# Designs tried in a protein design run: designed miniproteins, single chains, continued (5). Part 25

Each design is a single chain, and the fold is of that chain. pLDDT is the mean over its residues in the fold that is shown.

## One batch from the design tools (miniprotein)

Design m16835
Fold by ESMFold2-Fast:
Structure m16835 (fold): chain A 74 residues (1-74)
Amino acid sequence: SLLEGGRRSAEDLEARGLSAHQGLLMAASGQGDKWQAAKYARENFAAPGAAEEAERYGVGTISEGGALVEQRRA
């Protein structure tokens, strides 16, 4: 149930024009340069399985949505 909830959250993130993998990579960066992490994710990962990666960090990934939106506009 919690795992399914995380998967659905990741799918919502992708539906909003964000990659779940981009959210995961930004959360994992932890070194302050989240913008570079998002850029790297966007260029290298539009991938199947990104939603499954995001569910591992479900509580953190959605809070990064604003930064990821700016990254996609750039």
Scores: mean pLDDT 44

Design m16836
Fold by ESMFold2-Fast:
Structure m16836 (fold): chain A 84 residues (1-84)
Amino acid sequence: SANSYFSLGQIAFEKGNLKTAEENFKKAIDLAPKPSTTKAFAYAYLAYIYSLRGDKETAEEYLKKALEEAPNETTKKIIRANLV
């Protein structure tokens, strides 16, 4: 499920396996309904991963997608607090 891939992405991210994290977050996005909290947070993690790699342009694109996919104001507030 989308949530299973999201969890695998988080585990990989915490271990510093950014490539594996990216792959799992992308799978979570593909399987998640739109809009959804899972999809929004998966895009937010991708923004963070690309920011860590120094790719500011791609990070900004993923941040925009995270905010677009957020199902409510609470989710947007959490994303803005952590990535803005």
Scores: mean pLDDT 83

Design m16837
Fold by ESMFold2-Fast:
Structure m16837 (fold): chain A 100 residues (1-100)
Amino acid sequence: LSPEEQAALIVARTTVQEVRELVLNKEPMEKIEEVIEKFARLMREKYGVPEEVVEELRRILLEAAKEALKLDEESMEKLFRETEERVVRLLRETLERQRA
């Protein structure tokens, strides 16, 4: 991956971690949605990710945050690990496809 593609993946990992911390701290859903929308904008505007993929990434993160609010801490940690893997995989595959 190029340095720009690597930066996009780092932003994705960081965003999942930020959402996890906001849920753990019982922050309002509005604040979580703001973090996710900022991520969506960066992916679209700075990293050239297609709208359809941005919308899927946004959905994955929102659904994970909503589900995590219902879970205990251990189950939440597992959910966010799986969410990070899914987000990173989708983004990596998209960036590699755009380069090819």
Scores: mean pLDDT 86

Design m16838
Fold by ESMFold2-Fast:
Structure m16838 (fold): chain A 64 residues (1-64)
Amino acid sequence: SMLSMRVSSRLLVVGSQVNMDFGRYDDARQDAQSSLDLGRRVGDDSIVQQSQSILQQVRQRMGT
């Protein structure tokens, strides 16, 4: 359901933030990508923005 996807996307945002704090950048990226995809499907702009911010931070931390 849409409600379940909203709850899941919020939990994934929290999980990606925790993984960022502990330097688990691959896990943070996967969680943030999943939350971004779900946030877009349910139309939750706050989750989309938070997920995009985390993905940007992952790119900066991992370097290229």
Scores: mean pLDDT 85

Design m16839
Fold by ESMFold2-Fast:
Structure m16839 (fold): chain A 100 residues (1-100)
Amino acid sequence: SEFDELIEKVKDEEVKKLLEEMKKEVEELIKNSTPEEAKVIREATLLVARALVKLTTETLKQLDELGKAEDRAGWQELVETKLQDLVDAYRQALALVAAA
């Protein structure tokens, strides 16, 4: 599954553990769902999971770049922006589940 591929590509062990827990919860939730319902639930979960991975990977890289420039204000703005992206992905995922 795309979720398994995402977990396999994650380097951070804490993020990997969170994704594995999300997968377990989703598989339990969809255990008695139709294939169509399961697809929607998995896609919604993938939106959140992908946003979480982007937050960890992209933020870490950009924080490293800002560290080289000694830009502390840029670090704060970047973290705020990436956290908002995660929240937006979560809201989109909830809307998909509600529409299913």
Scores: mean pLDDT 72

Design m16840
Fold by ESMFold2-Fast:
Formats: C-alpha cells, sequence, structure tokens
Structure m16840 (fold): chain A 73 residues (1-73)
C-alpha cells in the first residue's frame, strides 16, 4: 500500500512527464489531482473529515480528466 505522500509525488511526476511531452492539459489535471489529494490529507490530520472527503472527490475528478485527456491525445 502507498502513503498519501507517495501518491501525491507520483501524480506530480506524471504531470512533469506529460508537460515534457507537450501535453499541458494532462499535466495540469494531474497537478490539480495531486493538490486536492494533498489538501485532503492535511484536512484529515486536522480532523476535518467532511472537508477531506470533498477534496478527495475533486482529486478523483481531476485524475479522471487527466486519464481521459491522455487517452484522447
Amino acid sequence: SMSTDDIVQQLRQKAKQYQQQGNTEASQYYLQAADHIEQADELLRRGDVEGARRHLELGQEYLQKAQQTVQQS
């Protein structure tokens, strides 16, 4: 199993890879996904379960958009 920090780092690494390939849209979606997942983890550490859930939902939406953009490119 991966830690949240490991997941965030992997998504940011994917963003850099797609940016280098000229796929700016996929890169931006991976960065948005990483940022929301990171915010969710921070909110969970503060006991804000509802805030964390909203950011996880946004992170999943951006991750799906990133994956769709890659498949359409």
Scores: mean pLDDT 88

Design m16841
Fold by ESMFold2-Fast:
Structure m16841 (fold): chain A 80 residues (1-80)
Amino acid sequence: MKEEIEEKMKKLKELVEEVKKLAEELGRPEAALEAEIIEGMTLIQVGVLKLAGASDEEILKVLEEGIKRLEELLEELKKL
């Protein structure tokens, strides 16, 4: 499970970089900021869960929700 968490963490960071790159190309700095906010909130929630002794499954669900939000943001930008 720790390996799966590390993989999801990498995917989250990769999506943030993709959104930021596309936002820069499209002249949409607000989308880059939104991606950074999603990343920060997701990482804070993961940290809180780790301190609370939450299960790896709960941590993965939070990471998956953050990833989903970033994927939705990326698709919205691609529509433009």
Scores: mean pLDDT 85

Design m16842
Fold by ESMFold2-Fast:
Structure m16842 (fold): chain A 78 residues (1-78)
Amino acid sequence: PAAVEAIARVLGLSEEERAALVALGLDPEAIARFLLERTSLSPEQILNGLRFIAEHHPNPEARALAAAVLEVVERLLA
């Protein structure tokens, strides 16, 4: 929960989007699809935000999850 909450806060998700994201658990593919299909964020905003979290976030679990989600997003956009 804490890692997903950290990602939602950094990406600036709404309260409803954050709650929906947390309900998905820690599945990187489900999170990646949610961000691309069910938020107003552009693919560039998602990629840049996830990269920033993976490199700079103080929570190591948030960094690891963001890196995994980033890999899935890059694969889905290829």
Scores: mean pLDDT 83

Design m16843
Fold by ESMFold2-Fast:
Formats: structure tokens, C-alpha cells, sequence
Structure m16843 (fold): chain A 77 residues (1-77)
């Protein structure tokens, strides 16, 4: 089910992109320089998950989630 894994990965990647944008927006609205820098670093971490290196970790997590879902489906059937 390679197509299911690819679709799940693309969904996870999209979520990380949204989270990165949200963290950066919150950083821009922060009046505390330390909080702003922390939020920018958090946004960079989320953006990293969409990179080649980060995508390897994201794919590993996606595979684990799919395996858990398949096990749950087999237990319910």
C-alpha cells in the first residue's frame, strides 16, 4: 500500500508546513524577544521535518502509524 503511505506522508508534511507558518506568525506577534526566538526555532524545527533528512524521520513515523492502524483493523475484523 505504497500509495497510502505516500498520501499519509504528504498529509503529515502539510501539517508540519502549517505548524511552521503558525509558529512564525506567533513569533512576529510576540513582544518578548526570547519568546520570539524560541517560536522561530520551533518553526524551523517543523520546517526541518519537510527536508530530506527530516522526511526520513517523518516517513518512519508515518510507517509506524500505518502499521498500528493495520493491526487495529485486523483486531477489529
Amino acid sequence: KEKDLQAFYNRVKGIYQTMAAGARLEAAQSTDPDESQRLLALGDQYAYMTSAEGSSKAQQLAQFALDAAEAARQAAA
Scores: mean pLDDT 72

Design m16844
Fold by ESMFold2-Fast:
Structure m16844 (fold): chain A 74 residues (1-74)
Amino acid sequence: MKEEFLELLKEYIEAMYAGDREAALRTLARIEELGAKMSPEEQEALARAIRVGMEALDAGESFEAVVEKVEKTL
């Protein structure tokens, strides 16, 4: 499950970088569905990872830097 989460987070980050709102929302929905099957502790870690990724995107960091920060948070 953790590996699937990381792959979905990467897809979400890619969609955000591409400006593809529809793909980003679709990937986010899949992340939320997968998160609902996790423990509360894992859900909290996921929420932090998404927040860190969004903050890095807003700061204009590279795709690779955003992914690295997300992976480090998980």
Scores: mean pLDDT 75

Design m16845
Fold by ESMFold2-Fast:
Structure m16845 (fold): chain A 91 residues (1-91)
Amino acid sequence: MLTPFELLERLSPEHAKRLLVEIAKQKGLAEGFSPEELLDIALGKLSIEGRRGEVHLAILEKLEEIINDPEKYIPLIKDEELRARLRELLG
C-alpha cells in the first residue's frame, strides 16, 4: 500500500502541487497558501502549527481516502490529467 508521501513522490512536482491545491480548495483551506507551501506542508518540510496543521491533516486524510478507495475518490477530482495519472499509479 502506498503512503501519502510515496504517492506525492511518484507524481511530478507540478501534478503534486495541482492535486494539493484541489484538495485544499475542496476543504476550504486554500486561502493564504501557495502551491509550493502546500507541497512543503504535505512533505513535512514546514512546522505544522495552527492553520498549517489543519491543512496538513486535511491533505493526509484526502490522500489516504484516494489511496484506500481509488474507484470512489479519483472520479471526484476535477483535473482530468490528474485522474488519469492517479489511475495509472493506483490501478
Scores: mean pLDDT 82

Design m16846
Fold by ESMFold2-Fast:
Structure m16846 (fold): chain A 85 residues (1-85)
Amino acid sequence: SEIDEKKEEIERMMLENGRLALESGDPEIIELARETEARVQKLLGEAVELQKAGAPEEEILKILEEAKRIVEEAKKRIEELVKKL
């Protein structure tokens, strides 16, 4: 489903952000990745709760779009910070 595909995409991006942050060895970049993961996991949890409650697919996708935006912004920021090391 579109929901499952979007969740999988977001999860892959979070894993890559975490990997890049850990490979940098920089505590501030690692903390940024950790904080971003916490925010995204909260939104993914909200999406699961909405799905269980029988909310419209559009409402669930809206939450997932927000999570994707956050993870994409974090990726850009992490990449910028890593380049400055």
Scores: mean pLDDT 88

Design m16847
Fold by ESMFold2-Fast:
Structure m16847 (fold): chain A 57 residues (1-57)
Amino acid sequence: SEAEKREKELETALKGAREVLKANDPVLLRVALHDLETHFSDDPEVQELIKELRSKL
């Protein structure tokens, strides 16, 4: 149950970040990056996306 909750939260956060990435707006990208770092900084899945977001800036 806790693993499922975490999975859903991660999926929602990742989905939001991907939508921002598609918008190709550096300001929105930085805001999404900051949110991920604030809430999921130690998650390896999020760390991978953070690298991708930074590479796309």
Scores: mean pLDDT 75

Design m16848
Fold by ESMFold2-Fast:
Structure m16848 (fold): chain A 62 residues (1-62)
Amino acid sequence: VAEQARAIARALLETKEGRRLLYRELAEMLGKSEAEIRKLSDEEVIELAVEAALRAAEELAA
C-alpha cells in the first residue's frame, strides 16, 4: 500500500491537473488551505498521501 501510494502521488505531482487535485484532497483531509499544502515540499506531500492511503486501507479492511 505505502509504495503504491507513493508511486501514485509522484505521478499526480508530474501533471498540473494531478498536482492541483492532490493539493485539494490533502487540504480537505487535513483541514488546511491549499496555500498551506503548496508550501510543503513534494516529499512531504507524498508522505501525507501515503498516510492517508494507509488509513483508508485500514478502514476498508475493518
Scores: mean pLDDT 75

Design m16849
Fold by ESMFold2-Fast:
Formats: structure tokens, C-alpha cells, sequence
Structure m16849 (fold): chain A 93 residues (1-93)
């Protein structure tokens, strides 16, 4: 999914909320947190927040980076994976 999100952002400058949700599922799967249910609930909350702020169902590269920076701050165990995605997205700006 990560590569597909980066390719979509490169082609259109936009990422869909569905692609963002799939990216969050991949982050949850990569988490080594001792409470995976809490990680999932937090990611679901972040998705709901993104959906409410972006009713058109689209995220710009800048908006996606801001959301991923929040993930990195909240979940340092996935920080390296999230940072790699952020660095690739910044190259597209």
C-alpha cells in the first residue's frame, strides 16, 4: 500500500481517504506496541478526524505529511517506517 500511496501522490498531488485508511492498517500491522487494540483504536480515531476535516475524501501531500507526523509523535515504535514515507512524500513537493 505505501508504494501505491506514493505513486498516487506523485501522479495527482492527492491521496484518497480510502488510501490513507489502508496506510493506517499497514502501520497498525507493523506496530510492536504491547496493546495492539489501543493502537488500532487510535488509528481509527485519526481516520475519523481526517474524514471530518476533509469531507471531499481527498488529502493533499502536505495534509498527509501533517497526519503522518502526528502518527510518528504518538507511536514511536513505527517512527522509522512513518519517517520513510514522510521523506518520500516531501520529495514530491
Amino acid sequence: MIEKVIERARETGLVTLEEFRELLEEIVAASTDPDPEAVRAAMEGLYILAKERHPDGLLTIEELIELLEAVKRGFPDVGELVEKVIEELKKLQ
Scores: mean pLDDT 76

Design m16850
Fold by ESMFold2-Fast:
Structure m16850 (fold): chain A 75 residues (1-75)
Amino acid sequence: LSKEDIYKILVEVGIPEELARKAADKIYEYIQKYGIDYNKIVEILVELGVPEKLARKAALKIIDAYTKKLFEENK
C-alpha cells in the first residue's frame, strides 16, 4: 500500500487535502516501520484533529485496502 493510496482514501472519506497529506505521511511511515495497526491509525488521525468517527471510518478503509492489496499481490 502506497502513501498515495492512503492519501486518496483519506480524501474520499472527507478529510481536507492538506490534513490528508500530513496524515498519509505519518500513517505510511508507521506501517513501513511496524506494519498495519487500526488503533495507531485512528490515534494518528485524532491527534491531527480528525473527529473520532471519521478517523475510525478512514482507518477501516485503509486496513481493507491494505488487506486487498496483499491478496492481489500474493495471487
Scores: mean pLDDT 82

Design m16851
Fold by ESMFold2-Fast:
Structure m16851 (fold): chain A 99 residues (1-99)
Amino acid sequence: SRVERELEAMGLAFEAAVYASQGKVEEAVEALARAAAIDPAAVGVAAGLIVFFSKLSDIETIEKILEALRKVQAAFPDNAALAEAIEEVEKILEEKKKE
């Protein structure tokens, strides 16, 4: 069922965002890669949440989030949502380093 796949991918996307917010790079990469493999659109949901959590995180956690996103991008180079999330997280990191 498409709905069952979409629910699984969405669950993994939320899991990935939570792991990323905790600086758990390996777990975030695994969950996000699994979500992307099932439904590439689920990456957009995870990306939005990851960007939001990055705004609330310290520099060390943001650097770990960025590492996780870049590792997933290496497996899914054509995923626009991943590329956009990386750019936005890099911008958030740079802004926090200036404060």
Scores: mean pLDDT 81

Design m16852
Fold by ESMFold2-Fast:
Structure m16852 (fold): chain A 68 residues (1-68)
Amino acid sequence: MSPAEQIEQIGKEGLERLKELGASEELLKEFEKFVKEIVDKVRAGEMTPAEGFMELAKKVQEAIEKIK
C-alpha cells in the first residue's frame, strides 16, 4: 500500500471515530476535506508522508477536542 493510500485509510478510520463520538456533520465534512487535501499533497510530492501523518494526527486531536 502506498504512503498516500495509508494516510487515506487512517483518515477514514479517524472519520469513523469522530462519527462514534458524535461529531457534527459540519465537523465531519471539514475533516474529510482536510484528509483529501493532505492525500492530494502527498501524491503530488508537495508534502512528505511523514508530514502528512503529523498534520492528520494534529487535526484528529483538534476535532476530538471540539466534540467535547
Scores: mean pLDDT 80

Design m16853
Fold by ESMFold2-Fast:
Structure m16853 (fold): chain A 67 residues (1-67)
Amino acid sequence: TRAERAVELYLQAAKAASAGDDETARRYHRQAEETLAGDPEAGRRAAEELSKLVTPEQRAAVVEAYR
């Protein structure tokens, strides 16, 4: 689903951000946002899945910094 694809992209962004690769993190984050564009339900589902797979600190850093 769109939510599953976005979760994959957000996880790649989180890994890049954790490695200090902000450019790659922004690129993956942008792709995730484009995947979820116009689909709030997919966005909600992606957020729920990310909360299980990414530490709260990593999630906050990726979502807030690159949103």
Scores: mean pLDDT 72

Design m16854
Fold by ESMFold2-Fast:
Structure m16854 (fold): chain A 85 residues (1-85)
Amino acid sequence: KEEIREELRRLIEAVRAKDVEAALESLRKVLELLGLGTEITDKISKIESEKEQLLRIATFAEKVAEYLGDEELAEEARRVKEEIE
């Protein structure tokens, strides 16, 4: 479960940097660790707006952090969502 937290931190930093490719790569790793497959990343990759892609990725990170009971990571995900303009 530590690997999921580490990838979530990378994902949150990629979103903060507005690096869609890095955020999608970290999201893909998180999904693989959770056994969820590629459907979510495939759908997000088809969104034309980079802002919407980053918002979807950050929202997913928040939900995963809450699922893991990691309040600190959930708060960080909420902060980066607010930083997306």
Scores: mean pLDDT 82

Design m16855
Fold by ESMFold2-Fast:
Structure m16855 (fold): chain A 86 residues (1-86)
Amino acid sequence: SEEAREHLERAKAALAAGDGREAAEHALEAAAELSKSKNLGAQMAAGVAALAAAVGRVVGDEAGGARLAIELLEKAIEADESGKMP
């Protein structure tokens, strides 16, 4: 979860700087780290976040895809750390 948070903060910084591609890359790295969680809910959230980032790239809206991924990852990492994930 610490590694997932680090990548999430890098994704947020890249998005704030206007670099949607870099934001999507860091969001995918955060999702990959979250997927290592023992909680199935966290693994599923990681998969959905990765899909959001990937679809954004395909439709030419990398920043939009990254923003959706970041929003889901932030909530999922908080839930995983609080022990609320199934």
Scores: mean pLDDT 83

Design m16856
Fold by ESMFold2-Fast:
Structure m16856 (fold): chain A 65 residues (1-65)
Amino acid sequence: SRIEELKELMEKNAETLIEKSKTDEQSAKDGLFMLEVSILRGRHYSEEMVQRAKELLEKLKEAIK
């Protein structure tokens, strides 16, 4: 479904940005912005997507210390 495709895209993009955020400040900023937007937009699609986006946001924050 469209929701599953969006969820997979969010996961893949978040994983890439979290990894890059360890060495690149711009990737950290882009990742923070993308995940905050995903949380806001996810409220229109599913609570599971919102919860996962929040978990990924915490992982990103941990990666950048």
Scores: mean pLDDT 78

Design m16857
Fold by ESMFold2-Fast:
Structure m16857 (fold): chain A 102 residues (1-102)
Amino acid sequence: KEEAYEKLIKTLEEIKKRSPRVKDLAEQAIDNVKKAKEDPENAEEYIRKTLELLIQIALYDKSVLPLVREAIDLIAELGFTELAEEAKRVLDFYLKQLEESK
């Protein structure tokens, strides 16, 4: 769905605006999403890179976590459901580790 790609890019732009610390990571994620849209044959590779960047973004700035989760859900809407579910499990694992470090 082209609309899901547009929403995903908007969500990544919001992450970039709210968190200067992850601006470069968010820009890389936007670039990979645009490449996935432009090159459907290699879209899975670019989406894998985007998910890795989203996990890094959440680890660097927990305040954008709701936007990271929204971006992962939008990736699932694009048809990458298994990759999105794997990314959610990895993200939840890291979040649990951060809470246990109290």
Scores: mean pLDDT 84

Design m16858
Fold by ESMFold2-Fast:
Structure m16858 (fold): chain A 98 residues (1-98)
Amino acid sequence: EEERERFIERLARKVAKRLGLSPEQEQTLLDLLRELYEAGEKNDVERIESVLEKLRQIVPEEEAVRLASFVVNHPEILKRAREVADKEVKEAGKEPVP
């Protein structure tokens, strides 16, 4: 529906303005949000994870997860994406050591 396209466009612009993204980064964000929406409609977890990894290149990790929650509305998929992010932090050796 047209309302969904407007919502995604508005989300991309709002985030781009808040984070100071370039027009090119805003366009990339918009494209990624559209891809997330399509993946969510098809319950394609692998595609959602791939798009979230790309989102992290242009927005902070927390923002990427939050944006996904607005677009796909799948708690289990978001939990999975968060677990992938947590694994990356552990591999980077950022665990609190005694």
Scores: mean pLDDT 71

Design m16859
Fold by ESMFold2-Fast:
Structure m16859 (fold): chain A 118 residues (1-118)
Amino acid sequence: SAFAPFVEKDDLEEIRRLTRRAIEGDQEATQRLIELANRSGALAVVAFEIALEELGERVRDLARAITAQDWDAAVEEAKKLDAEYPFLPHLLIGYLRTRKQDAAAAKLEAWLAKQAEA
């Protein structure tokens, strides 16, 4: 990640550990990872990139949308992944805002708010 040099070593190691635990379904790790991402755009970008690397093939369509800079497609893929990996949409919001894609980020935030009401 381009932001890894700006993240303290201890925070980077914590993000890697939390991401792996969140992928395995640890709810406390999921919540802590979301809290860290909300604290800093740099932390959100690093955590999102680590999550894409750790998940690999399981998120191939999301990774392709990110590479293509198709932000609307990335939002739709993250929505499909919310049930299995509920931290991913939250990390993507921080990633999109760091890329100045505020409209796509707001669209995903609005969808998550509606999911929380259901």
Scores: mean pLDDT 84

Design m16860
Fold by ESMFold2-Fast:
Structure m16860 (fold): chain A 70 residues (1-70)
Amino acid sequence: SPTEGQIHDTLSQLYQAIKAKDFESAKKYIQQLKRMIEESTDPELVEEVNRFLDYIKKKYPEIKPLIDEA
């Protein structure tokens, strides 16, 4: 299963990609995060990731399709 540290690193990389308007990298990190939470046995960590993705969709509406389609 992915570690909390690996998930947090991927969340950080996603946020940096979004800020840089690198939507190709953002899409890859979103897909990676969704795979990681599917493999996770930690419901609190899954909730944390989903809350972050909801925050990103609200702050950056252009990212919403990338999150919803992944």
Scores: mean pLDDT 82

Design m16861
Fold by ESMFold2-Fast:
Structure m16861 (fold): chain A 55 residues (1-55)
Amino acid sequence: MSRKEAAKRVEEITGVKIPDDASRQEILGAVLEAIKKKPLSEEKLREIEEILNAM
């Protein structure tokens, strides 16, 4: 999976804008900020983990 594809998928799940060139760490940081504002379901958190592991 490309970084751009991973960033887009995480952006769609969280509703938070993520740059196309974002690193795994930057994407994780964006997810943590999104969770502070609106908790994500366990299923969505697992999907994000799988996306990050596939990068």
Scores: mean pLDDT 78

Design m16862
Fold by ESMFold2-Fast:
Formats: structure tokens, sequence, C-alpha cells
Structure m16862 (fold): chain A 81 residues (1-81)
């Protein structure tokens, strides 16, 4: 659906802006929302992967190693499919 793609892209951009400003908690929330929307759009696989990579990196920067590992495992599952 076009709506999920647009909302995903909006949240992805807001996540990038928050990360650039050092607001890692806000970046995490926006990347999580981007992933929810992109997961509903089969053609947005590349954006889903990039959003998961950014969420993994942000979680690692926040010191949430377990959460970063969880998102890395989700990335590996998507790439194997």
Amino acid sequence: MTEDFLLGTMHYQKGLDAEKNGDLETAKKHFEKAIEHFSRVPTARDLLVTSLENLRNVSSKLGDTDTATEYQNKLDEIRKR
C-alpha cells in the first residue's frame, strides 16, 4: 500500500535527522515505526533492511547490546529469504 510506503519513508527520514542531532532515543522510535510500515510493503525490502541496520546501530550506540543483536538476527533472516 502507498500509505505504508509514505509513512515508512517519513519515519525513516525523521530517524536519520534525530540520529544526526544525537537524539538516539527519538531515532530508535522513528526507525521502529519505519520498520513496521516497510514490513507491510514487499517492494520496500531495501528500505526495510536499511531501517533495521540503522536501528541496530542506534541500539548499539545506546549500549543496548542485546537489542542490537536481536535486530542483527532479524536482518540475517530477511537476507536469507
Scores: mean pLDDT 83

Design m16863
Fold by ESMFold2-Fast:
Structure m16863 (fold): chain A 77 residues (1-77)
Amino acid sequence: MSWAVLITGLSKEEAEALAKRLREQGFSASVIGLDGPAVLVTGLSKEEAEALAAELRAQGYEAEVLPLSEVLERQRY
């Protein structure tokens, strides 16, 4: 099962910059709109998602690990 990392609490410019940085590191990152700009990283294993989320949280980002199916449910809002 594919896992994802969702990063929230960003401005549009911060989301675009973070998504670009993560893509340059080889991640499948995209900017999405929820109640505000967010970055979604997909195509991860659970261990890869947990490691990335921990790194981003250490940098001060609000990062959440969730299965890809949960992301699809949240995008229906």
Scores: mean pLDDT 79

Design m16864
Fold by ESMFold2-Fast:
Structure m16864 (fold): chain A 100 residues (1-100)
Amino acid sequence: SEEAKKELLKVIEETEKKLEEAAKANDAIAFKEALKEANLKIIDIYNKNKDDKKIVELANKAIEALKKAQDILEETGDVKKAYEVAKKELEKIKEEIKKE
């Protein structure tokens, strides 16, 4: 669904901005809150589009990207490293969404 792709892309773009701001502030709490909010929004998109295999695959990749960032933050306490991992993974997903 084109609308679901646009919604997912918007959530990813807004999340990247929030994660960048948290990383600049070295704010682990804000970073974790941004990851949690993103997960909830992506799960909502997933649940509304369960029959759309491409949206399900993209949503799952986004959730995995957010989990990688959370794991880095929990293991290292380094918000900047967690952001760099999130940015790399989320940018790949954005490019996949843009491929029509």
Scores: mean pLDDT 88

Design m16865
Fold by ESMFold2-Fast:
Order: structure tokens, then C-alpha cells, then sequence
Structure m16865 (fold): chain A 74 residues (1-74)
């Protein structure tokens, strides 16, 4: 569905942006901002995964899991 696809796109961008902000942070505030954005991306991916599972969209569910793994690989 378009809703799931948009959530996955947003989640992927947020995780990537958050990771970049963390790596390039020069202050604690910039680091914290990146961490919050990354966590938000993981949360959106989790929601997208649950929706994809309900709709039987295995490709979208797998994409969501990859985004979560990337953003949550602590």
C-alpha cells in the first residue's frame, strides 16, 4: 500500500539522517538530535512492519526489518 511505502521511505530517511547527524555531531545537542531522529525512524519502520504483516506484504515487512536492524544495531 502507499501508506506502508511512505512510512518505509520516511523511516529509511530518518534512520540515515540520524546516523549521519550522530557521526558528524560536534556538540552533545547535535548528537542527541541525531539519536532522536534515528529512534523515530526505527519506530516508523516498526509500525510499517506491523501493517505489512497484516496485509501480507512480505517485501515491505522485510524492508521494515532491515531499516530497524540498521537503526537499532546497538
Amino acid sequence: SERIRRLLEEARRDVEEGERMIKEAKTGTEYAAGAVIRIGGVANAWIARRLAEREGDEEAAEEAEEIMKRGGGE
Scores: mean pLDDT 85

Design m16866
Fold by ESMFold2-Fast:
Structure m16866 (fold): chain A 65 residues (1-65)
Amino acid sequence: DEKKAEEIAKIVREAAEVLGLDGEKVAAEVRKVYKDLEKIREVLLEAGFSENAVDEVIKLIEEIL
């Protein structure tokens, strides 16, 4: 499901860049686990997203999956 992986990676990259984080690095890690929402949450928290920012990103990803 390459199209969903790409769309999720784009959302994560853009969100990370808005927060001043390394969007390319975060998107690459999320792409590896894009079918697993809990692992995506873990990657985002480890990258420096706040819990609120993670919750918003996860909601957008759930809409795609």
Scores: mean pLDDT 81

Design m16867
Fold by ESMFold2-Fast:
Order: C-alpha cells, then sequence, then structure tokens
Structure m16867 (fold): chain A 69 residues (1-69)
C-alpha cells in the first residue's frame, strides 16, 4: 500500500530533507514490503548519485517492484 510507504518514508527521513539514504530505503523495503534488494539495485534509482533517494525516486522504485509481481 502506497500510504504505508509514504508514512515509512516520513518516519525514516531523520533530517526532514525529503531524502533517504540507500540503507534507510533498503530497511523500509524489508520492513514494509518484505522485499530485500541489493544496495546496487537501490542505487540505480539515485539519479543524483549522492547516495540518497528523493521521495519521487523511492516511489518510482516501489512501483517497479510491485509491477514485477
Amino acid sequence: DILKIKLAFKEYDKDKDGKLTIAEAKKILRDVLGVDLSDATIAKYDKDKDGTLTFEEFIEMVKEILKKK
């Protein structure tokens, strides 16, 4: 559910900058969706290549995961 993902994003965004580290994104995926992705797979969605994902990039990744099964 996209609502649970949005809530989890807000809870893990400690700096309130609208971004998650790859490690935080990986933890949300495991805890909320039960999906364990490699750091390399998550990093593909980091368009800025700064080691963080924006909310938009994170949601894009989640939608692709849900589309696959």
Scores: mean pLDDT 74

Design m16868
Fold by ESMFold2-Fast:
Parts: sequence; structure tokens; C-alpha cells
Structure m16868 (fold): chain A 78 residues (1-78)
Amino acid sequence: PVLSLEEIQAEAAKGVEEAKSLDLNEDQKKQLEIAKLVAEGKLREALEEHLKLVLEKNPDASEEEIEAARKVMEELIA
């Protein structure tokens, strides 16, 4: 099932709280910053940071795949 926006924000906020006690590596710190943006309702900024992270891990991703992911996120925040 697709998570609602409210459920996604609640999970992000919980993840941020749980991460406060953890010694995070650089990848985990990037994920934490994205989770903080989601929890704060900065969904477009979170989307941009998430896409940057996806591109860093998948540099051969096509423009079509990136646009498809963006459309899914835009639908969710609309």
C-alpha cells in the first residue's frame, strides 16, 4: 500500500528521534537530513535532496527514470 503524506511525515519524525542516539556515517547523515526536511513539511526540498542521493548511487540512471520518480513525489505532495 502507498503511504499517506501524514504517515510518511510521522515515520520521518520518528526516524529523526531514533537517530539522535546513533553514531551516523556520511550516507546515514544524508538520509537524516532528508528525513528532517520531510518531518518539517519541506517536501520539495526533501525531493531534491533525495534525487541527488539517488543520482550519486545511480549515475547511469536515465532522465526518464528521474522524471518518473519526480512525478510520483509531486503527486504525493499535491
Scores: mean pLDDT 71

Design m16869
Fold by ESMFold2-Fast:
Structure m16869 (fold): chain A 78 residues (1-78)
Amino acid sequence: SEIREKVQKYLREGKRDLAFYVPLKEQLRIARNSREETKEKIDETLARAESLVKKGKYEEALNLLEQTMRELVQLEKG
């Protein structure tokens, strides 16, 4: 699994935030394909998170994905 390989690489490099970021990014991509109404929100979130990663703001990128995932879970409960 390419995702698993990226997680292992980041853990070896001590980049814990990136290691947790990669699986969440893939969960959001899966969620994007499951619900048409959330596609725009997920696409915007992934673009912003990728910009943060390019700037070295790994904790902020991870926090953004976690917040968006919590919002999607709340929408499913309502």
Scores: mean pLDDT 82

